Designed miniproteins, single chains. Designs and how they scored, part 56

Each design is a single chain, and the fold is of that chain. pLDDT is the mean over its residues in the fold that is shown.

## One batch from the design tools (miniprotein)

Design m1945
Fold by ESMFold2-Fast:
Structure m1945 (fold): chain A 70 residues (1-70)
Amino acid sequence: NKDAARSGEAAAKMGAAGESAGAATGGYQVHLVAPTKEAADAGRKAAEAGKAGDSAAAQNYGELAHKYGG
């Protein structure tokens, strides 16, 4: 599906940007607190589904992450 390719590319770019930022600031501790473990897990699954090109799974997990995280 068209959206699967776009979702996968966007998630892959976000992952690469996150890894690059982490490498660039490697010694700095980021004060990011996920609202719940469920929100963090759902967000991670959404990103992984997006990288795999599964836009439906990415959308579903993204919605769960938003619901749990507020």
Scores: mean pLDDT 56

Design m1946
Fold by ESMFold2-Fast:
Structure m1946 (fold): chain A 98 residues (1-98)
Amino acid sequence: SALEEQVLEELRKALASTDPAEARAHVERALDLLKKADSVSQEVLDALGEVIERATDPAVIEALLALGKEILKLSKDRELILKAIGNILRAIGRLLDL
């Protein structure tokens, strides 16, 4: 969907951001867009996984965890559900390592 393309754009901007406040703002925009979406693709899950893996700021990781929870609500097939759970667990692991 057009909303999903906007979510991907915001996640790419978060990944490219060197400032934690800017990265967090992009993650929060992605979250707001996903709350209006009816579905989510593997591409959004893969992009979220990359942002989680590179995030170092706790506030950014907390925003990514919130985004992962919204993605889980939209994930309708087993593969997408498992990927969403994997992203949530990775975000929790990153928070615990900080």
Scores: mean pLDDT 81

Design m1947
Fold by ESMFold2-Fast:
Structure m1947 (fold): chain A 65 residues (1-65)
Amino acid sequence: AAAQAGADAERFLKEAREAVEKEKDTEKVRKIMDELVARVSAEARELAERIREGAVKEAEKKEKE
C-alpha cells in the first residue's frame, strides 16, 4: 500500500540521516545505504533508491563543508 511505502521511506530517511551524522566518509555512507535499499522489497525499491541518493548527496556536502 502507498501509505505503508511512505512509512518505510520515512524510516529510511531517519536511518540515512543518522548514517550521515555518524559517518562523514561518503563511500561508507553509500555502502550503508546500499545495504538498506537491498533489504526493501522490489515494490519499494524505486522510492528507497531516491532516498539513498539524497542521503549520499548530503554526506558529500557535509564532507566538503
Scores: mean pLDDT 67

Design m1948
Fold by ESMFold2-Fast:
Structure m1948 (fold): chain A 110 residues (1-110)
Amino acid sequence: SELEKTIEEGKEAVKKLEEAEKAGDEKAKAEALVKLGEVQLELGKILEDPNSPYVKQALRLYEEALEIYEKLGDKEGIARVLEKIGEVYKLQGKYEEAKELYEKAKELRE
């Protein structure tokens, strides 16, 4: 059921991405990209492979969302995505890089 739930969340995120792109809503697009990244990361965790194509795709989706939030000047959006990228780095054993991203996210909220 966890796998089925993850697949359904992925389908909904794809629909939201398509709707955001059709509407030209960059913030909604970034939010949908983050949700797709979360789905891909969860699939990577199920496979127990921190370098799987799913984990790599999660990172790419988060990086695309980060670019959008940076263009929008959305500090909370930037902070949230940096925390998600940090989660990927932590999963990959890149603890120092993850810590730097968490600290940067905290500074953006101060």
Scores: mean pLDDT 88

Design m1949
Fold by ESMFold2-Fast:
Structure m1949 (fold): chain A 98 residues (1-98)
Amino acid sequence: SYQQVQDVLNITIDYIRNGNIDDAISILQSIRDQLRQIDDPSAQQAAQLIDQSIDYIRNGNIDTAISSIIGAQQQIRQLSDQQRQQIADAGQQSIDQI
């Protein structure tokens, strides 16, 4: 569901804000890789925004990284319930390994 995507991304933003950068990047990489498997323009744009957010985090541009994640969330909203569930599951699996 879209709520599960929002929950995963909010946990990721919290990790970024708390300085848990490596864990946040791991979650974002899992989400990005799942988005790249979806043959949909909104999924591909969301993947690019997540990839950009990782670069911004690594460079210390935290506010810009969070804005890119929010942009990706808006793109993910355009996807099907099944596709949103696959993305949420990928993010949650990464969180569960932390």
Scores: mean pLDDT 89

Design m1950
Fold by ESMFold2-Fast:
Structure m1950 (fold): chain A 68 residues (1-68)
Amino acid sequence: MKPVDYSKLSDDEFDLFVALLVEELKHLSVAEARRMAEEWKRLLKKYATPEKYERAVEAIDATLAELE
């Protein structure tokens, strides 16, 4: 996966991206969703601001908890 500079997205654009990401996770098996979530967490930690990263992790973790 090629890096995207998520720090340059507006808050609204980033929140829309996260909403689409968590929707995709809901269509995967629990194991696949966890793998995809860990890959996205690593990427966002490198290329998003800390504040955006924290919001994304909260949304991802909440979605994964609901899939179990």
Scores: mean pLDDT 78

Design m1951
Fold by ESMFold2-Fast:
Structure m1951 (fold): chain A 89 residues (1-89)
Amino acid sequence: SQQDIMNELLLQVWQLIIDGINQNKPVSEIIARIEQLFAEAKKQLSPEQQEQLNKFLEQAKETVRYLASLPEEERQEIAKKMQEAVQKW
């Protein structure tokens, strides 16, 4: 279903953020990969779901920028909590 596509995309995006932060990848690289995933997913979604997806994209980009602004120790602790949340999803 279209909802399954959205749920799978969100899991992939959060995992990409976690991996990017843990690997100390540049913010621009992480954001570019997220934008690519969203662009591909939009091709399979309704206009209403595309609007919801745009809100998730902005939230994901803000999350990446916020995490990158934190000290390494705090950033890694948050990434660990995000990984636990993704595993329970």
Scores: mean pLDDT 81

Design m1952
Fold by ESMFold2-Fast:
Structure m1952 (fold): chain A 88 residues (1-88)
Amino acid sequence: SSAEHEEVKKLALEAARAALAGDLGSYNRLLAELARALLAAGVPQGEVNRLLAELNEVIIKGLEEGASEEELFEKVTELVDAFFAEVA
């Protein structure tokens, strides 16, 4: 639903912000909350694991390339939006 989509997007963006701040504890917590939200919405574990892997890859690559918060947020938003377009 749109509510789950917005919650997951919010959690993904907060995770990206935590990673930019070097807050690994918050990063891991927020990704775990995101996984729980998707599972509660009926998304299969395999699809949840795939999104988590893709989010981690995008965020780590963004950090390595010196991406701004704005650039990283755009990439994370695109990934989450594409995921919900596929599984909806």
Scores: mean pLDDT 87

Design m1953
Fold by ESMFold2-Fast:
Structure m1953 (fold): chain A 117 residues (1-117)
Amino acid sequence: RQELLDRLRAAAEEFVKKIKEKYNGKIIKKETFLVDGQPATVYEIELEYKGKKYKVYVVADLDGSALGRLLQEIRERKEENAVVLGFVADPRTGEIGVAYGGASEEATKLAEELAKE
């Protein structure tokens, strides 16, 4: 399990690095916390895309629990400029997948472009 967490964090960090370099993104926060006893890491990145400012949340967790909580908080705060990318591992297979979404149609289009990285 620790090896899966290390792989998830490495994948998320490489992704954050690519987004910072390609989109001139600024990392404003990196936080690790426990969700149901599982550690999750969340990065907050500000970037500008097509003249609009977006806040990109990159989540690395084992089972998507932190991703679900973050999506709920974004919806409650009505953050129309929010983009979410979740790196989640299947604990059975060890495969890493990416789930993405945005709070608006424009944010969702940005999420799709970022997920292609």
Scores: mean pLDDT 72

Design m1954
Fold by ESMFold2-Fast:
Structure m1954 (fold): chain A 73 residues (1-73)
Amino acid sequence: AIEEYRKRMEEAAKKFAELTGNKELADRIVQLALESDEARREAGRIVAELQKTPAGPYAVEMLAAANAVRELE
């Protein structure tokens, strides 16, 4: 249910922040993904750039979990 996706989103954001040292970026990706369709496209662009880095898998998981939360309301 929605709470499982929120937990996955939070855990992925925490791991991303630990690996990169950039909690603000993790928080911004989550915020953008949950805000609107336009903001979600911006989050997708950020995540696409991050996919070429070691933090890529956590960025992808943040976006996927946030999208699931947004769709389930």
Scores: mean pLDDT 81

Design m1955
Fold by ESMFold2-Fast:
Structure m1955 (fold): chain A 87 residues (1-87)
Amino acid sequence: SMEERKKILEEAKELAKEAKKKIDEALSQNTDPSVIAALKIAQQEIDKLIKEMEELVKKNEPLEKLKEIYERLKELVKAIDKFIEQA
């Protein structure tokens, strides 16, 4: 349903917001250009995935496609969390 798609998008946006906050905090504490570059790329990929999910919701694309992008976002956030913990 359209309501179910909107709920998944809202959950994805909250996850993205929390991940971006962690990235911003890590950026404020790091002076290593390689770490800074990696974190900025991660922010761009989060924004790209959210935009793709927004377009899928607007076009009323199959729920399965929306869930696939959401799983990619979850994996990206997990990788970011691990990277920040090691930085």
Scores: mean pLDDT 86

Design m1956
Fold by ESMFold2-Fast:
Structure m1956 (fold): chain A 56 residues (1-56)
Amino acid sequence: SKRDELIEKLAKALKAAKSVSQETAIILRFIGDLLDEGYSLEEANKIVTEARKKAE
């Protein structure tokens, strides 16, 4: 699904991050992009939570 693709994409980006600052910047940009595409903040936060869990 589109949601699963977004989770995978963010999880890969988070795994590649070299610092907490870089991880934070990636997350903020990703949330911004989702909001611009018409996702709610609640939906964006759920995707981020699942991606972070997958990146562990």
Scores: mean pLDDT 85

Design m1957
Fold by ESMFold2-Fast:
Structure m1957 (fold): chain A 83 residues (1-83)
Amino acid sequence: SSLDRLKQLASTDPQMGDSLIQIAQGLLQMAQDSYNRGDLATAQAYLQQAETYIRLASTIPSTQQQAQQLQQQIDQLKQQIQS
């Protein structure tokens, strides 16, 4: 799967962890933009994708703290959408 591929790349490329974080940040911004437009379904889809990348980044010691911070932002937006 693409997830298994990303996990392998993260283990072999020391900068891949940073790339996972950057992708997750981009997806979170797209989710926030979608939420602000009232497109809750698209916002949720972007959040699910962002969480996938964050889960991978959280398994890498160098990006673990940053992944936790992004997960908190994702959880906050998810709570707003579900409210």
Scores: mean pLDDT 81

Design m1958
Fold by ESMFold2-Fast:
Order: C-alpha cells, then structure tokens, then sequence
Structure m1958 (fold): chain A 104 residues (1-104)
C-alpha cells in the first residue's frame, strides 16, 4: 500500500528525531541546533543530525514520506522553540499533521 509506506516512512523519520532530541535534552539551544541541522539536510534518503550521525531510510530518494517526515520534524522543533510546547505535545501534533497530509 503506497499510503501506508508514506505514513510509515514519515512517522519513522519523526520518531528518530524525537528519540535523538530526548537523548540530547530539549532546552532552547539544543532545539535550535537540531532545527538548523535539519534545515540544512536536503537528502531525502538520509538526514545528518547535529551530532554528525546519519539516519538512512529504506525508501528511495524523493519519497513523499521522507519529505513529510522532514517537514513534520521541523514543525515539531519550531513548536517547542517558539511556543514552548513539550516534546510529547509537539510529537503528537506532528503525527497528526503527517496523518492529515497522507489522507489528503
């Protein structure tokens, strides 16, 4: 199922970022660093996190799921940085955004 692959890929990417952020802490300086690293990543098959590690996804380049996951992760970080949302609240909102985009 194409929609299921898109959904799983986007949620998987978001979960990777959420876990890395939990490990690093989520104070404003850490959030800003992660957002900058994510904004500099243009590779749809991989993302370089601020600690220099590379996360690869099983999808081919330019897959919509990877793109949606990147956009959701950026919004998650911005919500935390700009609105002071908790990681749990930001992740929940990002997951709903992914679901809405896939079902559009």
Amino acid sequence: DRKERVLQSALGLLDVFAERLREAGWDPEVIQTYLEGLELSENSESVVTPDGKVARFPLPADDEGVRLGHEAAKEMLRLMLEEGASLEEAVARARERIRAAVNA
Scores: mean pLDDT 68

Design m1959
Fold by ESMFold2-Fast:
Structure m1959 (fold): chain A 79 residues (1-79)
Amino acid sequence: MSKKLKEKILFNYSKLLVAGLKLGLIPQSILDLPFEEVIAKLEELEKDKEILRRLNSAALEVPQEQIDAMKQLLEEKYG
């Protein structure tokens, strides 16, 4: 994965993480995994079109502040 894309990927996956946690599709313990493993888990969920649709719909309802907070949390844990 390109380090230059990490910031954009981090933001997009922060949004999906908040949505997934809210829907109960992912456990909070996912944040204890390395960043690459977190991304791989989200990519696995993306392969299911039904799950991806649900995640994207929920993500539209997530306040920007919650997305930014998740992004900060991931940056603090992973660099």
Scores: mean pLDDT 74

Design m1960
Fold by ESMFold2-Fast:
Structure m1960 (fold): chain A 74 residues (1-74)
Amino acid sequence: SDEEIEKLIEILLDQSLPLSKRIDAILQLGEIAVKEKNKEILEKLKELLKSPKLDPRLRPVVEYAIKEIEKAFE
């Protein structure tokens, strides 16, 4: 659901949360996008890579999720 997707995005941007929980949120978004063929999640993750709010330590995980989603649509 859109509410679940928004919640996961909030978790990954929350600097007060452990890095492990934030990584899990990114991986869950990727899994949902692959299973549901959801292109909106793909676009949100691409926008996130351009955001100054994204922790540099999360960048490789977001890039991984984007690649996995794009691969699923090929």
Scores: mean pLDDT 84

Design m1961
Fold by ESMFold2-Fast:
Structure m1961 (fold): chain A 60 residues (1-60)
Amino acid sequence: LLSPEEIADIALKAIKGEPTEAPEEDLPVLQELALLFYEENIDPLTASREEILELAKKAL
């Protein structure tokens, strides 16, 4: 399992359009992170790394 910091870094790369790979076991956490952006009304393009990290912790 990825740490919240690793999940946040993967999310940041994906938001920037950079190629990224996530282990299959961590895909549900990344999907939950995407849902949390929507639920908390946080724009992924303008979110700080700290905001993404807090959402990653909630997704776990």
Scores: mean pLDDT 73

Design m1962
Fold by ESMFold2-Fast:
Structure m1962 (fold): chain A 102 residues (1-102)
Amino acid sequence: SPEREENRKRVLIESSLTSLALTLYMEVKVNPDDERARRMLEVVLEAIDRITEMEKEKAPLKEIVEVARETLDRLLSLAPEGSRLHRLVEQARKNLEELEKE
């Protein structure tokens, strides 16, 4: 059903951001002096909290997608070019674009 497909997209977006948060959390644990990784983690965690609140208020999927897109674009600007973190964020962004296409 259309409702099931929408719910699947919501779950995939939240899962993607949660996966990035876990990766960044591990990076901060290994390199606690990495201010960039800490800032990226803060950005992802704030986005997860915002999306969780939006879901409680039954926000449209389109608005959830916008928050996720803006978050990933901000993370790309923070991640060093050529780094593993930059590649992971690029992959998450490509996955989001595919979800938007269906």
Scores: mean pLDDT 87

Design m1963
Fold by ESMFold2-Fast:
Structure m1963 (fold): chain A 86 residues (1-86)
Amino acid sequence: PVVAPPLTPRNALTVEDAAREIERLTGVPREEVVREFERELGLGPRDGLTADELLTVARLVERLTGVPAEQALTALLSGRVAPPIP
């Protein structure tokens, strides 16, 4: 029995979860991705990401790897649903 307020879901993705998905998409080591989150957002590995923070991260991934921000966001939200990446 859990009850949650009717707020916009923040995807419940932690920095560590996002780093894992980015590693799968780009091959960038998870540890390096976590360090970038710390540098850009000041977040620890267990901090939950808001929608705005996810968008910022997706844009950083696009800049570093060339993976479109839309693609990165889709993978982060769905774990592994991006069509060109299994």
Scores: mean pLDDT 66

Design m1964
Fold by ESMFold2-Fast:
Formats: sequence, C-alpha cells, structure tokens
Structure m1964 (fold): chain A 65 residues (1-65)
Amino acid sequence: MYEVTVKVPNDKSIIEEVTSFLQDPEIKAVGDDAIISGRVSEEKLYPLAQFVLDNGGYFLSIKRL
C-alpha cells in the first residue's frame, strides 16, 4: 500500500479516472490543476503512474505504507 499525491489537469474525466485507482481520495482544485491524494495498492501503482504521466500530470509524493 502506498500513500500518493498527484497533480493532474483540472479535467473531470482525468480526476474521475485517477480517483478510481485510489482509496479515500481527497481532491483539491487549484486553478487549471487538481491535486489528488489517496492510498493505492502495489498492483495499481504502476497503472496509476502511467495514466498520470500520459495525461500531463506528475507525482508530488509517494510514500510506502
């Protein structure tokens, strides 16, 4: 299990997809961007990372729990 925070474009479809990977997602809209925090399983971390990077986002933090 990992605790992650990502920054992605403030786009509803991107936000909905990112939150589908996460447990207990917290979303903060920041202008043209959204900051999304939550917990992700080891199995979902790589697909989440690929999606975030492919959609113009990046990771602000990754912590192994």
Scores: mean pLDDT 87

Design m1965
Fold by ESMFold2-Fast:
Structure m1965 (fold): chain A 85 residues (1-85)
Amino acid sequence: MKATIRVPAPADEAGAAIALHDGRVVGAGNSKGETAVGPDGARVTAKIEGDYVIATVEGLARPGKVTAHALDASGNVVGTGEVEA
């Protein structure tokens, strides 16, 4: 299944998102289109959209809570969003 999370984050700080499903990391993506596929095969994309990072998680095998953390260039969490998928 697919989840889309709008993560509030400063537009000048955020460049990536990491996604968790039921508290487990499932993938990461950045605004340059680079993505790290997690062990369950989920794909994460991140886009900067004003004061938001739009994290899209595709390939989720089961329903559950999806959390996305927006990350700055140093890997600090600058925003968090959650949806039920």
Scores: mean pLDDT 76

Design m1966
Fold by ESMFold2-Fast:
Structure m1966 (fold): chain A 71 residues (1-71)
Amino acid sequence: MEEQEEYLVELIKKAATELLEEGFSDEEVEEVSLRIRRKVLEKIKEKGSLSKEEIEEIVEREVEEARRERA
């Protein structure tokens, strides 16, 4: 659990940097980061654990959703 949380935090930081470079505000990026964390925790509760690839997939989907909402 704890090691997966550290990996998630690192992926969120990378996604946040990308979104900021695309012109998202700090507030928008924080909202996306919280959404990612919530989705990952929900999936862990359903399945018991997630692989690194599954965590990456959730991060990518939420980033794409944020881009769609702004379009």
Scores: mean pLDDT 79

Design m1967
Fold by ESMFold2-Fast:
Parts: sequence; structure tokens; C-alpha cells
Structure m1967 (fold): chain A 92 residues (1-92)
Amino acid sequence: SPEHERLDELFAEVAPSLSEAERAQLAELVELVKRFIETGREEDRDAVLELYARMPGSLRLTARQIIGRVQQAFPDNEALRALAEALEAADA
């Protein structure tokens, strides 16, 4: 999937600046995002939001930046748009 490839590319770009724990948590979030993009299911979106809520603020900002950049690259992807909006709303 081009969306999955872009997620992996952006994760690889930020990974060297993260701690081992942050890298592991963001990698888990990326896998949950990939699942949600594939399925479009509310339960898969909720899994992303649950992990996101447990992340430290700086890592949440990094996650939003990655997802926002993927959404901008794939503007017609409804799941990505809905997820980007939900993540921004969670920190409002």
C-alpha cells in the first residue's frame, strides 16, 4: 500500500531522534494506523486513539505530524482524514 510505505518512510525519518521506548511505542501506533487504513473499522480507530492517549505529549505531536503528512499525500483517503481530525481533537 502506498499509504503504508509513506508511514514507514516518515517513521524511519524520525526514529533516530527518539528513545528506544518512544521508538517502540510509535512503531506500535504505526502498525495500528496501518490496520485502520486497511479496515476502516471503528474498533481499529479506537485502538489508535487509546495508544495515542497513553503517549507523552512530544510523541503525540510527532505522531500527529506523521499522520498529517501521510493524509496530505493521500487527500482522498477517508480513513486517514478521519484519523488526523480525531487525533487533533484529542489534544484540543
Scores: mean pLDDT 88

Design m1968
Fold by ESMFold2-Fast:
Structure m1968 (fold): chain A 83 residues (1-83)
Amino acid sequence: SKMEVARDGIELLARLGVERGASRERMLAMITGLGQAMAKHFKLTEEEIEELVRIAVEVMERHGIEVSEEERKAMREEMLKAA
């Protein structure tokens, strides 16, 4: 499904970012940018964007990058704007 492809893309980007020593800010920006591109390309609904943000936050936290509620909201708004 398109959401599985999105999940795999976020997982790959997060893994590469950690391996390359990306800062927390750089990781947030890169994952938000990927989410925006996916929202636009797949024409994601608001519900699908909520799921994508949830996946992005979970993946980032698994890699030791904590995401605040404010940052989560900013990520959501940027993805909604791109859709």
Scores: mean pLDDT 85

Design m1969
Fold by ESMFold2-Fast:
Structure m1969 (fold): chain A 95 residues (1-95)
Amino acid sequence: MISLDDIIEFLKSLGISKDNIGIIANILSLLLEDPEKRRSYSQREIGEELSIPQSTISNALRELAKALGVDPNSIEELVEKAEEALKKFLEEKKK
């Protein structure tokens, strides 16, 4: 199980801005363990679920994509790439 603290530490390792760490951590916590939400949720629906403005969600996801060096075609693709990078980060940390 991936904890919120693990996600926050991962985001800090990527150089994510202080203002977006909490926002991105909450987005990833919502989507990493829910494949249906990962496939179906738009930025608007993520914002509604988390009570965060859509513009803030958009900016946070843009920073995450840039930090991962990806240009995702969907939120699902971005979250899948984030999950892969997070798993590699946690695996390296155990060494």
Scores: mean pLDDT 82

Design m1970
Fold by ESMFold2-Fast:
Structure m1970 (fold): chain A 97 residues (1-97)
Amino acid sequence: SILEELEEKLKEAKEKGDKEMAELIELMIEAVKLALEKTEENAKKALELVKEALKKLFEEINKRKPMDEEELEHAKKMEEEILEEWKKYLEELIKEG
């Protein structure tokens, strides 16, 4: 279901001509596909793709609306929380495979 949701968002981004958002979603789709292979090596690759996607996302948000210091700190905390959730998700997938 998560892959289907990401594919739908990718279609929407492409239809709107939002190339930056499309690139972000493609990175997330690749990360999820790697995660579903349930290996420790692919889990590490998935985390690196998620980090790249989050970095690009925050760079695009900052281009469209420059973030103040408070917003930048919130963005950093959000990135850390998302990465920790992904680490737990990947660990559970490996244990279930």
Scores: mean pLDDT 79

Design m1971
Fold by ESMFold2-Fast:
Structure m1971 (fold): chain A 69 residues (1-69)
Amino acid sequence: SMEEEYKKQYDQVVEEIRQLAEQSPDPVLRDNLLTLVETVEGLLKKGRISPKEALDILTAVLDQSRVQL
């Protein structure tokens, strides 16, 4: 289903953000990225947002972070 595909893409984006955080020398950026992932994951797990909404949020964060590098 499209929902399962969005969840799979979401999991991939989460892994990319975690790798970006691990590679960052800035502890504040690292903490902020990990906290954001935990917050979005919590909302998704509770059914407060859809997998597509979760994917859209984290994709925007990843794209913004890549532009600043």
Scores: mean pLDDT 83

Design m1972
Fold by ESMFold2-Fast:
Structure m1972 (fold): chain A 95 residues (1-95)
Amino acid sequence: MTEEEILERGREELKRVGSGLNAAVLVLKELGKSKEEILEELEKLLGGLTEEERKLLETIVENPELPLEEVEEMLIKIARERGFSEEELSPLPKA
């Protein structure tokens, strides 16, 4: 596998994860999935969570009263810190 093939595949995965991250959390939460199940699925999507990322996601899952806009902003920040570009986060809202 060439370096260019690895980068291309990585880009497609980043677009998929970035675009779906916000929707994935909200859908799993709405489907009545437990905190542990939601966090496990997100860990799979991101290839592991840092302690800070895990705490942010736990806060979102544990606090259903959080405004939707605040939840979206937190998820977008995590995706950006993972190296997702503004274009790769589409259809997520831009900052």
Scores: mean pLDDT 58

Design m1973
Fold by ESMFold2-Fast:
Structure m1973 (fold): chain A 84 residues (1-84)
Amino acid sequence: LREEANRLVNELLRALQAKDYAAASRALLALFELTLRHPDDRYARGAFLFAVRLLGDRLPEVLAHLPPERRAAIEAAARELEAE
């Protein structure tokens, strides 16, 4: 889990460095899915939140590469975790 989360965060960082927002969207989706598979894991949630915060104002552009359902789910999850 921790190694998987770290790998996905590094993949996201590399994609952003290359301005490959499609690759960034896949890494973000994989981090989100990791939180769904491990809902009680604080490290998985932390890695996902780190990714969302890292994207900042680029988040909408990255999410545009995902289906609307996935986009809405990720936005809702990010808001819920920030409110904790």
Scores: mean pLDDT 81

Design m1974
Fold by ESMFold2-Fast:
Order: structure tokens, then C-alpha cells, then sequence
Structure m1974 (fold): chain A 71 residues (1-71)
């Protein structure tokens, strides 16, 4: 599950042309999987600052939430 979520983040970052922002989204998903909500939100905020893309940020936030709820 978490690996599929990380793959989705990588694909989205590539499609949105912001591959440099992908590490922030990946770390947010990993933190959510570990139950570390504070760290996940911090990485999502960094993704928002780097990418500036509300759709990408929304998608990554939804993926992180889904991963957290499956815990």
C-alpha cells in the first residue's frame, strides 16, 4: 500500500512538471504511514511552497490521509 502511494506521488510530480518537489510529497506520505501527522503536514506545507500547485498539493494530501486511515 505505502509503496503504491509513493509511486502515485512520483507520477503526479512528474506529470505536473515539478519533480524537484516529489521528495516533500514522498516524505509526507511516509510520515502519514508512520502515524506522524505533524511531520506529514510539515512536508505538505513544503510541497506547497516549492510547487505552488494547489491540485498537486490536494492530491498528495488526499493520498497521505488515505494511507494514515489504513493504519
Amino acid sequence: MVEGAIEAVRTLAKEFGVEDAAPHGIEAVRAAYEGDRETAEKHIAELEKVSGDELLVGAVRAIARYVEEQR
Scores: mean pLDDT 80

Design m1975
Fold by ESMFold2-Fast:
Structure m1975 (fold): chain A 68 residues (1-68)
Amino acid sequence: MEEEIRKFVEDLKEWVKERLAAGEKLGDVVREAIEEIEEFGRKKNLSPLQVSEIKFEVIKFAAEAASA
């Protein structure tokens, strides 16, 4: 389970990086990433805390990537 979460987060971070590099708006990319995280959490029966931690990590990554 931890390895599945790690792989999901890494794949999602790469997707975020690619979309920002393509000129998409940070707010739009973050919104779509959050939807993917919520769907993954639902399918894997993750706790609300785990879902929130993943959201925080991905949002932080997106903000840092957009600032570069």
Scores: mean pLDDT 84

Design m1976
Fold by ESMFold2-Fast:
Structure m1976 (fold): chain A 82 residues (1-82)
Amino acid sequence: ALVNQLLAASTEEEVEEIANEIMNQATDLIAQGKYDEAFNLIDEAEDAIGTLFDQGKIKLSTLIKLTNDLGVQVLKVAVQKV
């Protein structure tokens, strides 16, 4: 799965590419009304990004950027539940 590929990433560029693909999949799940699946995907991605930072594989600026981008997807889920 994409989250496993994220954890296996060796460069910051690769991390950002895979994270963007995860965000695209979350957006698609939201469009399909699969909100719980979208939330779970985002949550797993946030955990993986945190793990990569703890391992020194990404910069703090990259952690902040990706966490913020994923947070925007969470807000999209909340809005669509209306």
Scores: mean pLDDT 79

Design m1977
Fold by ESMFold2-Fast:
Structure m1977 (fold): chain A 75 residues (1-75)
Amino acid sequence: SEEDEARLRRLREFFDGVLETMRTLSPEERRRLAEVVLGLLDDLIREAEALPDREFSERLIKLLEESRQRLLEIV
């Protein structure tokens, strides 16, 4: 749905902001925050897999996996 697309877009923008913020941190602070964020992303992916709306679930999982990969590249 268009509402689901807007939600996914807002979530993507949120993660873009998180990554930009992490680039302003010291290497030690970035690494520690990345550990927490990676754990949260893994939990969110697992929760998304349990959602009954499969179309939304698949799109959400893709976004979360892409965000996880981008985070791993910055650490």
Scores: mean pLDDT 84

Design m1978
Fold by ESMFold2-Fast:
Structure m1978 (fold): chain A 99 residues (1-99)
Amino acid sequence: GYREELHRVIDESEGDPETRERIRELLDSLSEEAQRVLWEGSTRGGVEARSPREEEALRQAERFMQRVVLLRAETNYRRGLLSREELDRVRAEVERALR
C-alpha cells in the first residue's frame, strides 16, 4: 500500500535513523487518503483536491510536510549544520503554515 512505499522513500532519503523513525511515526498518523496524496504528489508533481475528503487529505499531507521540514531543521541544528537563527526562522515559518 501507500504506507509501505512512503516508508521506503523515507528510508532512502533520510540518513539519520532517529529522524527516519520520527518521520515514519508522523506518516503512520495520517489517513490512507493523505498517504495516497503524498505518494501521488511525489510521483506526479502535485495533487488538486476534487472533494471535501481530498481537501482534508491535502491538509493532512501539507501539515505532515511542514512537520518533516521542522524535524529535519532540528536534526541539522543538533549536528551543527544550521544556526540557531536559521532554526528559529524555520520554526516561525512552519507555525504560520500550520495555522
Scores: mean pLDDT 78

